# Designed miniproteins, single chains, continued (5): the designs that were tried, part 52

Each design is a single chain, and the fold is of that chain. pLDDT is the mean over its residues in the fold that is shown.

## One batch from the design tools (miniprotein)

Design m17793
Fold by ESMFold2-Fast:
Structure m17793 (fold): chain A 104 residues (1-104)
Amino acid sequence: SEWEELAKEFREFAEYLRELLENSEELSAEQSKEILDRVVELQLRLAKLFGEDSFTLDEAERKERLEEHHRRIEAGERISKEAAETLLEDAEKLAEILEKKAKE
């Protein structure tokens, strides 16, 4: 099931973020790039599975946002620890939602 596969990816992402937050006082540019790349990939997969039901952005807006994220990654922008903690909470919640969908 694509729902089960995506749920597992969100669980793995949450575990990755938890380990980073436990072992790092501050996130590096390289770690921030990896987090942003994973967020973008997971967000695209969510949009494909849920369709328009969960996202109000059209294809053009998604492409523009991805291009902006790519530019920020290339510029070496860092994700704050607070932002990473929020991403961890969101990843765990989304995994639970996907796990419930997989059982339906």
Scores: mean pLDDT 71

Design m17794
Fold by ESMFold2-Fast:
Structure m17794 (fold): chain A 95 residues (1-95)
Amino acid sequence: SEVEKLAKEIAKIAKEMGVDEKLIQELLELAKRVDEKASPDLKKLTIKRLKELLKEAKEAKKRGDKEGVKKTLQKALRVLKATVRAQEIRDERER
């Protein structure tokens, strides 16, 4: 699962940098929901955005920038929440 894999890599960096466990857990739960429920086109867009954010997190880690890593995790949370919401809207219209 590419979405979960990318989220786990971001989570690992966040954990190593001392970011709040609650935010890390929320990221992992949302990534699982996207992998299980999102349409292929939404997954592709999410994967692209998460790859960009993983690069941002790696660069922040290289600088020792804990706040930068936390902001990147918060951006990843927003991406995953937006994907879940987009899928929920699609599902509601198909009912």
Scores: mean pLDDT 86

Design m17795
Fold by ESMFold2-Fast:
Parts: sequence; C-alpha cells; structure tokens
Structure m17795 (fold): chain A 91 residues (1-91)
Amino acid sequence: VKLEDLPPTVRALEILLSRIKGVGPRTAHNIAVALQERFGDKLPEVLPKLTVEELQSLPGVGPALAQKIVEFFSNPENMALFQELLANPPL
C-alpha cells in the first residue's frame, strides 16, 4: 500500500509513533492501522484517552510499549503535532 492511499489519521500516527524510542516504521504502521480499524473517525478524539490496557490489546503491543504510547499522547505538545499533521497531511 502506498503512503498516499492511507487515511490521514494513519499517516499522522505512523509519523508520531515512529518518534517513540524502540518503535520502527513497520511497528508504527501496524499500530496506526489497528487503531484506525478499531476507532475509525473517533480516533483523534480517543487518542489522548487511550489506556495501557486498551493499547496492550493491539497486535504487537506489550506493556512497555503501551505505557510509552499513553505517555506520548498524554502530552499536549504531541497531540498538537497530531492535529497539525491531520490539518496539513505530509505528501
């Protein structure tokens, strides 16, 4: 699948998740797709409210990674970056 064929939310999540230490591009993509499939259009609303338990239910997400993702999206600066990427999707 080409990057241009992905929903803006998936692309934004791939970019941001790949900035978390220990998350490679493939892992970032798999998590972004799984979140989009689970939450759909509600994903931007749900991201800052995601729990460690909910993230651990995703394929390939262990407790340590789930905690890092929760901490990342609990930061208002990172949520502002996510909204910026949604408003101005990278090519």
Scores: mean pLDDT 76

Design m17796
Fold by ESMFold2-Fast:
Structure m17796 (fold): chain A 79 residues (1-79)
Amino acid sequence: MTIEDIIAEKIKELIKEGKSKEEIVNEARRLGSELSLKYPGVPFGDILGSIKRGARKAGIEFKNGGGRLIDVNNIKSLP
């Protein structure tokens, strides 16, 4: 199971539970911090990229021009 798959499944659960954009972002950031500590050999930028790809896999749309960070201001829509 990839980091993207783990994040996608968690975000799908949060969306299904009716969590807000802010709660989803906070949980994704928490997962990113845990994953950076668990895999210290992986650059943090790659972990952030995996979080954003996992969120897209879960059906979240992002605004154009946003950085690699998942942020509530960068979320266009939830599924």
Scores: mean pLDDT 74

Design m17797
Fold by ESMFold2-Fast:
Structure m17797 (fold): chain A 57 residues (1-57)
Amino acid sequence: SEIDKLAAEVARLLAEHPEDTERIKELIRQIQKLNLKHMGLPEEEVKAPLPVPPEPA
């Protein structure tokens, strides 16, 4: 249900305010955290280090 609420809000922002990219990203990140929790993984696991060094851009 929490994931459903966030997904609906993201959809609304994309339709009404696509210019609010930062807010959309924040909501997506929250959805990912909740999804991991639902799968039985700890939320902090999201910050796990990658096997190779990440490239920012």
Scores: mean pLDDT 68

Design m17798
Fold by ESMFold2-Fast:
Structure m17798 (fold): chain A 73 residues (1-73)
Amino acid sequence: PVPRDFEKQARAVLEKIRELRARSRAAAEHLLASFGLTPAEFEAMSDEELLERLKEIIEKDYKEIEEEKEKLE
C-alpha cells in the first residue's frame, strides 16, 4: 500500500524541521533543501503555507515516481 495521508506526513515533516532548527540550523537547512525550500522561504512563509507546500511537494513526488514506474512497464 502507498501512503495516502499526505497531510499527516507534511505535518510530521514540519514539526521535525522546527525541532531541528532549534538544535541545529545546518541540519534543518539540509532537510529544507531536500524539499526544494530555502531557509529564507521557510522564515517568510506562514505555518499554514508551509504545511500546504510540503503536502503538495510530497504528493507530486509520489505521483511522479508512480508514473515513472508505469512508463517502465
Scores: mean pLDDT 70

Design m17799
Fold by ESMFold2-Fast:
Structure m17799 (fold): chain A 106 residues (1-106)
Amino acid sequence: SEVEELLRQAVEATRRAIDLVRESAEKYPEYKEILDKIAQLLERAADLFERALNGSEEERKKYVQEAVDLLREAFKLMSEHADYVSPEAMGAVARALKLAEEALKL
């Protein structure tokens, strides 16, 4: 379905953001605590998207909304720490948010 394809792409974008944030934690060990927190929020969002892919239609909307809320929290923290987070990671989270919001409209 179109919803499942959007959610699969949202998982891929979220996982790319996780990898990029983890690379930032290696590059900026002094900011590891906040970067690890961002990665954990993104990991929870990816898990929720995967639950949405395997759940009922009603549960899907709840999981996607929770994932969107976590991505927004992560994006806010990333914006507050933009000097230590790659623009590519920010772009990946923005893409995941757009895909998830499109899925919620279907």
Scores: mean pLDDT 91

Design m17800
Fold by ESMFold2-Fast:
Parts: structure tokens; C-alpha cells; sequence
Structure m17800 (fold): chain A 81 residues (1-81)
């Protein structure tokens, strides 16, 4: 369910050192993917664009962006099982 995916994202994000703001970005992405029934490929493309934009704007580092991408992608894969 969406609730389970969001709860899992918060837990995994905290474990891997994501900030509250980074976890919120992940929650928005997961919610949008669920609402629009995005395929795994479409979700991965959206995630890559959002993370790249945050890094380009200096809002997160490349390392933080990699961690955010890895966490959200793990949740995306779990949602498509």
C-alpha cells in the first residue's frame, strides 16, 4: 500500500542518513508515482531528473543525491513487486 511504502521510506531514509527535507522529497515522489500509476522506468526517470536538479541547484551534494536516489529506488522496486 502507499502507507506501507511511505513508512518504509521514512525508516530506510533515517537509517541511511537522509535529512527530513530529503525524506520529504522522497515521499512526494513516491506519492506522485502511486497517484499517476507510473511504471518503474517512468519512476526511475522522474527520480533521476529531480535528484539531478537538486544537485545542480546546490540544495544537496552529489553524495546526498546518490543516497536519496538509492533509497527511493529501493522503495520504487518494492512497490512494483
Amino acid sequence: SLRDALDRLVALGRERGLSRGQITVGQVLVGEAYRHKLSLEEFEALLERVVATLVEKGEISEEEGRTLREVVLEIAREMHE
Scores: mean pLDDT 86

Design m17801
Fold by ESMFold2-Fast:
Structure m17801 (fold): chain A 86 residues (1-86)
Amino acid sequence: AEELQAFINAYLKQKGITVSDEVKELITNYLLKEAELDPDLSKEQLASELDYLLKLYKQSSMDLETFGELLEHIYESKKKYLELKA
């Protein structure tokens, strides 16, 4: 958990991106759940996923609650997809 949060903070600093601590926590929790669901995820794949989620948040002008609900929906969809592939 702390290692992934440090990775996210380093990525945001490197890219010059500023987001609230609440947004960082939502993304961190989603990525932790995704890594548990798909243990074959590489660091490069996690970085790509992080970039995608940040762009999605910025483009959608979403409030924090709506963004959290969207992340839960994406997680459930990915979970079902992986279950169908197994």
Scores: mean pLDDT 75

Design m17802
Fold by ESMFold2-Fast:
Structure m17802 (fold): chain A 93 residues (1-93)
Amino acid sequence: MLKSTKEQLEKAKELLEKAIEAAKAGDLEKAKELIAEAAEATDSIEVQATLSFALMQLAIYERHGGDEKEAAERVIKQLEEALEIIEKELEEL
């Protein structure tokens, strides 16, 4: 596994926690920006892959429409999975 530095993982975690709050508030544009910044903050392939999937879900919603609450719920689930990966990588050092 590609390992990020502790500083990179901590920054990604902070950005993802803010992205989850934005998504819960219905601010999907802000969530998207924060997810993109979190992906750039880390070299973890697993985290980047999970965040790319979250961005794909947002892109589908933006282009095709649908239920905003369902889109937010799907994105939040992916962000929570990314946080679990970050916590695991931080513990492995």
Scores: mean pLDDT 81

Design m17803
Fold by ESMFold2-Fast:
Structure m17803 (fold): chain A 68 residues (1-68)
Amino acid sequence: MSDEERLAALYHRFAELVAAGASPEEILAALTEELRTFSPATQALVAAAARDLPPEHRAIVLRALAAV
């Protein structure tokens, strides 16, 4: 799986969890699990892309990155 495919899969998973009404804690746990499979370089790309997210969603993504 390429870095672009991993990033796309992560955002797709995030969108699914938000659409399902998952709690911030559930989203954080799921994203942290996926981010553990990412290289440090791909994690840096996720952090950069997170800046374009709404503040609440950005906070969850950055917190998941900090937990890896």
Scores: mean pLDDT 79

Design m17804
Fold by ESMFold2-Fast:
Structure m17804 (fold): chain A 70 residues (1-70)
Amino acid sequence: SISQALVDSGVQALKDSGQTDYADQAQKYGDQGDYQKAYQVAQDALKQNPSVNTKSATQALKKALQLHQE
């Protein structure tokens, strides 16, 4: 699904930033269909370490959340 592809993209971006704990949490919530919590994890990662990768992860997971909400 498009939402799953966006979760996978966001998780990969968090891994690329070296934030494996955030990546693992985002993957867990994404796999549960909890896109709100997955997005929150990405926002927390961005707050702790602002980078192009954490911004990319936040955008991908926000998009996944938006596509899952009407």
Scores: mean pLDDT 85

Design m17805
Fold by ESMFold2-Fast:
Structure m17805 (fold): chain A 92 residues (1-92)
Amino acid sequence: HMNEEAIEAILKSILDYYGLDFDKVTKEDIEALREQFHADYEARRAEVEEKLARGEITPEQARSRLLAIDIVHQLEDAFFKEIEEYLEKKKK
């Protein structure tokens, strides 16, 4: 489990990058970010599949790239779950 201090620091960094205020961020803002990350994941997978279909990469290269993309997506999903738990815990 990530500690609350680390989650807060990472969340503030991400929010600052997207021009969002940590003290004003809503669950809806986090859900919108999660949808954006999921869309990026789908786009990266589609790019690999397109390159494979064009013969620009080998099936082995495609498999390795897709695995890396899937691992990153799993880490992102785990991070958003930790953020959701953190925000719930911050409510009095």
Scores: mean pLDDT 78

Design m17806
Fold by ESMFold2-Fast:
Structure m17806 (fold): chain A 65 residues (1-65)
Amino acid sequence: STEIAKELAKAAASFLEMLGVAEVEERGDKIIITITSKSEADREEVLALAETLRALGVEVEVRYS
């Protein structure tokens, strides 16, 4: 369900912030993830999380700062 997906998105946002590799913003039902790390490994990790959220029905956009 979209409600469970939104709770998981909030958990993912907290996780990314804890890692210091990205910032996450909510815009309605859309999640915007801004990658702050220059590491390719960090980029792949964030992209994997974004794909997981999309598979759960969350609209996700990825950006670089």
Scores: mean pLDDT 78

Design m17807
Fold by ESMFold2-Fast:
Structure m17807 (fold): chain A 57 residues (1-57)
Amino acid sequence: SPKQIVTYDGMTPEQLEKLEKIMREKWGWSDEEIEKWFENPYAAMEEFMERLKKEKE
């Protein structure tokens, strides 16, 4: 598929809110990181991994 975006189609607004809460509370993601995840999860993960790498020195 030419689409690299994972869609949240089929999730209710309530389910999306719960997922966002998990991302914030369990993964420590910001609103920007969550938004990027829904747009392009691969790019969001790369940025998150780079942040973790910087945190480790």
Scores: mean pLDDT 67

Design m17808
Fold by ESMFold2-Fast:
Structure m17808 (fold): chain A 67 residues (1-67)
Amino acid sequence: MLEELLEIIERHRDDPSRLALEISLYLMDKGVPVNEANEIARQAVRLLTDEKASPEETARRVVELVE
């Protein structure tokens, strides 16, 4: 999970809308409910874009919110 999320974030870090979609789709594939997946994806994008968190920190936060 952490490694796959890190790869998604690194691949899409320059496109916040695409990043949110890809994180949501990944989480839904892992069994996270759609509303929760969308909220977690929104928080991840905010951390990366607004709070300037690292990709690693952002990936770790997503894992914490799912677990």
Scores: mean pLDDT 82

Design m17809
Fold by ESMFold2-Fast:
Structure m17809 (fold): chain A 90 residues (1-90)
Amino acid sequence: SEIARLRAEAEAEIEALLAREGETPETLLRAAEIAAELLRRSLVLRGVPEEVAEEIARLLLEAFRAELAGKLEEAARLLARAQELLAEAL
């Protein structure tokens, strides 16, 4: 499966990044960016329009940034919006 291959590659990249640079807010954000791009590509491969896949990935990345900043209510709102778009797209 192409999606399984992309996931394995992204997981390896994240593990290598964290092993090399440590677990800091900056490296965790970079790991989240890798995960968001994996999600975007996976959604497009599943037939989700590119613009919708980009918006879902963007919302999830913003939710992660909000969580790291301690803005838990904002993170929950962004995550809920991403879940709504994902449900409508699939």
Scores: mean pLDDT 86

Design m17810
Fold by ESMFold2-Fast:
Order: C-alpha cells, then sequence, then structure tokens
Structure m17810 (fold): chain A 90 residues (1-90)
C-alpha cells in the first residue's frame, strides 16, 4: 500500500539520519545508495528482493555501528526491525 511504502521511506530516512551522526559522507553516501536500491525494488513490487537487500544492508550497518558507535546500536536495531516488518506487509 502507499501508506506502508511511505512508512518504509520514513524509516529509511531516520536510519540515514542516525548513520550521518556517526560516519563520514563516504559511508553515508554508500548507505543512501543502498536505500535507493531498496526503494526502487519496493516501487517495482519486488518485495522479496527488497527484504533481502534491506536485511543485508542492515547487517552491514549494524556491524559498523557496533565497531564505531555502539551506543547507537539499540536505536538502529529497532528502526531496522520496524522497516523489515513494514516491508513484509507490502
Amino acid sequence: SAELLAEAEALLKEILELVSKHFSKEVVDWVEDGFKTILELLRKGDVEAALEAARGLGEQILELLKKYAPEAVPEAQALFERLLAVVEEL
């Protein structure tokens, strides 16, 4: 639904804002490019591919946060869990 897609976009934006507080522009740009891929897959209706992309990117971001900004991990995990739940409902 359009409402679930909008919620997914909002969650991706919140995750990007969290990442931007802790990492350089190069890392932020990499994350943003990954999120654009996820949104493109969702807009095409490729929910399974979007879930795989979100899960893989989420794992990589969480590993970076654990190493460089462990205090942000609980918030990032909660946002990714909500993102995956929203995408699964699409």
Scores: mean pLDDT 87

Design m17811
Fold by ESMFold2-Fast:
Structure m17811 (fold): chain A 110 residues (1-110)
Amino acid sequence: SMEVEKKLKELVGERGYELLLKAAEAIKNKDEEAFEKAYREFMNDKSLSLEAKAAGLAFLTTMGEIYKANTFIMGIVEGLELIYLGVAKLIKDEKVLEAIELGKEFAKSL
């Protein structure tokens, strides 16, 4: 929905949103190579905060669970990135928790 797009752009910026959209499409299509390319570009973007990266990962792993693609996602995600996500969840980071809900809603629209 337009509201999910707006909220994701607020969390990860315009460029982050474009990369998350590509990664999300790859999750739906179970295209591991397309996912790795988009995801690595997102995680390597120096303009994105660690919080924005954790939010993006929360969004993508939530979609991966819904599409039963989490196994290949976990093969690509690095241990340090999982630590960022884990810490953000532990401290109840509002942006990361919002990204989980946006992942659920976005998966319904694909």
Scores: mean pLDDT 84

Design m17812
Fold by ESMFold2-Fast:
Structure m17812 (fold): chain A 79 residues (1-79)
Amino acid sequence: AEAEALRRLAPRVAAQLSDPEVAQRVEELLLQMADTTDEKERERLDQEIIDLIKKHATPAEQQAIAAAVAAVGAEIAAA
């Protein structure tokens, strides 16, 4: 369930980021989280994603990412 949510989220988060290199890196990290079974590695990947978004995303992009996360969460809950 969580892995599927992360796979749905990866392209949606990338679409909200105007910097294509940052968008690609965040998408790759989210997909790595979906494929990872190690909890500590998942926490490390999550922190790297958060740090990239804080450093490179505008406040408007951060709000759009939060909306995308909420939308994916609602879709998974409804399915």
Scores: mean pLDDT 82

Design m17813
Fold by ESMFold2-Fast:
Structure m17813 (fold): chain A 71 residues (1-71)
Amino acid sequence: SNNNSINDDINNIFGNISDSIVNSDSNDTSNNVDNGFSYFTTGNYDDDTIGHFYGFIGDIGNSSYSTNPTV
């Protein structure tokens, strides 16, 4: 798109998710690995936030934005 709507949405969602996760549960390493969609490292609060973000982006890449994002 020419108006960066997707970038704005992702940025706002990421900010909200980061704030929510900081006040929520963490430690979701096994689920991410078991799904096989995500390629990120998780183990601590900061890593869990990043893991969730990359997992979501990975799915978007596979579906619409990129071809072969995991190979």
Scores: mean pLDDT 43

Design m17814
Fold by ESMFold2-Fast:
Structure m17814 (fold): chain A 62 residues (1-62)
Amino acid sequence: VVLKGPAYGDKLYLPGKEHGGTREKSPKGEILEYDEKTGIVKIKFEDGSEAYTLKENVEEEP
């Protein structure tokens, strides 16, 4: 999975900052959780950090 938009430590669009700092550059990661009702996904990136974003901000690439 590739992130193509911003992600946040607690939730998308909440007060808070990314920890790990490089998520706007389409970093790769795995989806840990997906809420179909809200469209929010939790991603674990290759550096071990986790963040929330919208499903529309992630692409599935091999």
Scores: mean pLDDT 60

Design m17815
Fold by ESMFold2-Fast:
Structure m17815 (fold): chain A 75 residues (1-75)
Amino acid sequence: SLEEQAEQYIEEAERALAEGDEFTAIMHYLKAAGVYYKLNDYEKAEEVYERALELFPDSEFLKEEYESFLKYKDP
């Protein structure tokens, strides 16, 4: 299911984070957020973005993706 796919991406992101692979961690958090967005679960999508931003506060790429999400969830 899409819910299982999102959960798997979060698990993969946390594994990459534990291994010091920041790029892979960010990509998998973004994939998880994207799956929740497709499910119209904007609350969970936002929680994933907020978690990723707490972990990588200086990532301009992540900030841009989050701003795009905020724009499209509230058209």
Scores: mean pLDDT 85

Design m17816
Fold by ESMFold2-Fast:
Structure m17816 (fold): chain A 75 residues (1-75)
Amino acid sequence: SLLEEAKKLIEILDELIKNSTDPEQQKRYEQAKKVLEKAIEEYEKTGDPRVLKAAIDAVKSFLYIHDPEKYKEFE
């Protein structure tokens, strides 16, 4: 489900935030997590999956570019 995908991405982002030694990179991961959390709130409020799906796709693209090894854990 989209919620399960979003939660898995949040878990990956939490691990990246915890293990990051670069404050700018940590900030980028925190921003990506915030995007997913807001999209989950919108989905739970409206039942409309479009915003959540767009947020998932955006964060997956971000991980693919910035941390391809962690992206493989999601696949």
Scores: mean pLDDT 81

Design m17817
Fold by ESMFold2-Fast:
Structure m17817 (fold): chain A 65 residues (1-65)
Amino acid sequence: GPLLAVARIDYTATFPGELTIKAGDRLVVTGRVVRDGSVYWEAESLATGERGLVPEGALEIVGEV
């Protein structure tokens, strides 16, 4: 099922469809995608309700929801 994740760092979106997150934000990860040679999580922010891509190194997976 979906995974619970916590943002490790502050990160500002650099393209449409990418998420802006703050360190400590909780997210639900629903997938993994490769874009332009970089790996991203597909995620929904529980803080904002926004959905989009987050760089893989920006999130720590903490378990299943």
Scores: mean pLDDT 83

Design m17818
Fold by ESMFold2-Fast:
Structure m17818 (fold): chain A 89 residues (1-89)
Amino acid sequence: EDELEEELVKKRRERMTKIFEEKAKEEEKKGEKEVSKMIRTLKESLVNENPESVEWLRKNWGKEEVKKAIEKLLEPLKKLDEEINKEVE
């Protein structure tokens, strides 16, 4: 039971890491450096679950820069959730 859950968490984390890195690079190429930096900050809090970064995100969740970064991640993350749910069920 625990081994299966650990494997699923690992696969989700690896796929999320790729999504965040690809979107950060895409925004940087478009000249959206602040959005790119925010996406990398969100990766540290949402993917790596760094406690300091998670607390920062909680305090800054309503800021426009955070909202813009999240908007760029919503569709690819939704597709990832659908793929993982299909693999588990």
Scores: mean pLDDT 75

Design m17819
Fold by ESMFold2-Fast:
Structure m17819 (fold): chain A 97 residues (1-97)
Amino acid sequence: APPAQEEIERARAQLEPIAEETAEAIAGLSDEEKARLQAEMRAEVARLRASTTDPDRLAVLDKAEALADALPADREALLEAALALAEAILEGQLKKA
């Protein structure tokens, strides 16, 4: 069964301040630092995709790629991408329990 929506909402509320701080920190990076981080994240996502056929892991990697793509974007896009990745990771962990 999928995890309860209430459990996901509670965990999201706990992670939201961390995601906001992370988005602010990334938004404060130079364009050169953002480009380097984006390239490093994309390379790692590609490596992990090549090593798995697990659909739950692939879903997390799709959100990680979306976060990498959002790195040069505004803070709001960064926050949304960071929260989506955190939610995908949490859903995967709760599904295993």
Scores: mean pLDDT 77

Design m17820
Fold by ESMFold2-Fast:
Structure m17820 (fold): chain A 98 residues (1-98)
Amino acid sequence: MLPSKEQLEKAEEALEKAEEAFRKGDIEALIKHYLEAARILAGKESLLEADLFLFAVKVYLEDPKAFEAILEAAKKEGNEHAIEILEAAKGFMEALGY
């Protein structure tokens, strides 16, 4: 299913806040906002899923510890959509020899 306009706006805002938190080194805010964006987009088809994946790849490359912190938080919450995206990003990077 496609997300509603309100769901898209909230997911985009959450992802923007996650990106800002990552730039500032605010790991708690990074986790909170990334997982919120993934929850909003769960079970929905959106171009923002590509943005969630690409951001996960960026975090994996630039701060592997922050990446692992997000993945562990996703597992604790049972946020399946976030887990799937994060593991896909990790697998993609490993396939490229990283």
Scores: mean pLDDT 86

Design m17821
Fold by ESMFold2-Fast:
Structure m17821 (fold): chain A 72 residues (1-72)
Amino acid sequence: MEEAARRIEELAEKYKDKHPLVAEGLRFAARVLREGGDPETALRDLEQMAKLLSPEGAKIVREAAEILREAV
């Protein structure tokens, strides 16, 4: 989980200037994972977030969701 959280934080850092709201959402997800939050809940939250975003933003959030799926 800590490795998945780091990779999601790196993704947030990469996109912070072009997609600040996406970056903030990814940082929040990574923090929840670091604090021992439920990975399945975090995954569902990312999927719901993707539905509210532009196609580019949704793609980034789904990349974070894939990082989390690989860590399970």
Scores: mean pLDDT 81

Design m17822
Fold by ESMFold2-Fast:
Structure m17822 (fold): chain A 106 residues (1-106)
Amino acid sequence: MLSEAEARAAIDAGVDTLAADPSLPDAALRALEQEVADLSAAERAAAERALNVLADVVSGLYALADGDLEAALALAREYAAASDPARQAALDAVLEVRRRLDALAA
């Protein structure tokens, strides 16, 4: 498992990436909505990059929360409250993608 410092660094790097490129969360959500449709190679590559960045942020949050979903959500909200609007939007997108994945797994 990541150290606290490594987990925080992974969250910061991932959120910064998503805040710098708002198209990445949109690509991930589009891929989830179109899982039965043929994606272009470019759309698939964009979705894979977005999902990898989102997975790194989620993994960092869970590492800091010792795998507790409620603690991870509380930590994400605390992180968002201390951030600028672009970083807050990026965290909201991460949580929405995770919520969508959990719904598909149910």
Scores: mean pLDDT 67

Design m17823
Fold by ESMFold2-Fast:
Structure m17823 (fold): chain A 81 residues (1-81)
Amino acid sequence: MYRAVEVKVVVKDENGNTLLDVTLKNPTVEQDDELVAQAKKIIQDALAAGKAVNVTVTVVLEDTETGEKSTVTRSGTFKPP
């Protein structure tokens, strides 16, 4: 029913350095997969280096029947083991 018409991913380390800041408009499945792979690698590399990371994902969803848009933002912190 809903489709993602915009995806934004921001990854920052514990010192506030931006590691990733990417916005995709009307992303293809391949673009979404590549962004997920890129974000995972950056998070894993930072955690392997002993750094905590903050991840913020913002998605704009469009109802394919009505054209109504809604925005969902989620944030999380990943800490090294």
Scores: mean pLDDT 80

Design m17824
Fold by ESMFold2-Fast:
Structure m17824 (fold): chain A 63 residues (1-63)
Amino acid sequence: ETEYEKQLSEEFKKRRKEFIRETHGEKHIVEKSYLETGKYSGDDSDENLEVVSVEEYNEWLKK
């Protein structure tokens, strides 16, 4: 579990796990603000969420 994942709300963690299950682990949901700035904003609104591939997610986490 990454430092980013520890900062997510429980509701968003639940939503993320469901999305990963539905996509058979092929895609993730991430916050656009965190993708852009590298910092978790706490904004779990649909407008601040983006769907990324597992490869994109893993590369992003290594920044």
Scores: mean pLDDT 68

Design m17825
Fold by ESMFold2-Fast:
Structure m17825 (fold): chain A 77 residues (1-77)
Amino acid sequence: MPSAEELKELINTRLAEEMRSLGLSDEEIEAHKLVYLTLLEAEEKGLSDEEKLELVIKALKEKGFTELAKKLEEQKK
């Protein structure tokens, strides 16, 4: 079974490579990596889907990805 550390390494390396191959910008790749890493940490803590979403939105806002955070807030409605 992949460990949490192995999953984090895959997100930082393989997921970034795959997203780049799909035509995403480096900025979009960094935003998506942040989302996946935050979700992984929230899942390890046993948080609810609502709490996971709130943590992702908070992390995106703190890193300046305000447009993506707004889109996620709109999907919650």
Scores: mean pLDDT 74

Design m17826
Fold by ESMFold2-Fast:
Structure m17826 (fold): chain A 68 residues (1-68)
Amino acid sequence: SALEETRRRVAELIGEYVRLVARGELTDEKADEYIERLRELKKELEREGDTGLAEAVEVVIKDIEKRK
């Protein structure tokens, strides 16, 4: 389903972000890219009714913004 695809994309993107942070390789350009992609996925989750995961994505977005 579209929701399952969106959830998978969220997990993959957050996993990439976490690995990048762990390596100390997060750049401002990469941070902006992840924020944009996560905001798009959050909107998709809200449209598909997964408000819990949408809230979790918002927390991740705020964490990325704080690390810039």
Scores: mean pLDDT 85

Design m17827
Fold by ESMFold2-Fast:
Structure m17827 (fold): chain A 67 residues (1-67)
Amino acid sequence: SDEELEKQLEELERRGVLAIIRRDIAALEEVIAQVKELLKTIKNPELKEKAERMIEGLERALAELRA
């Protein structure tokens, strides 16, 4: 359901933020991969946009950690 997908995205966002704080590149890459897999299954346009923005933010943070 869309409600369950939204909850999963919120959980992944928390995990992504924690990975950034801990500077854990491997954990951040794993979170990004999981959000990308969920995005493939999302049909709701609002949730799709939310997932896409999350990927953009996490990939930007990953690039900064690798610099």
Scores: mean pLDDT 87

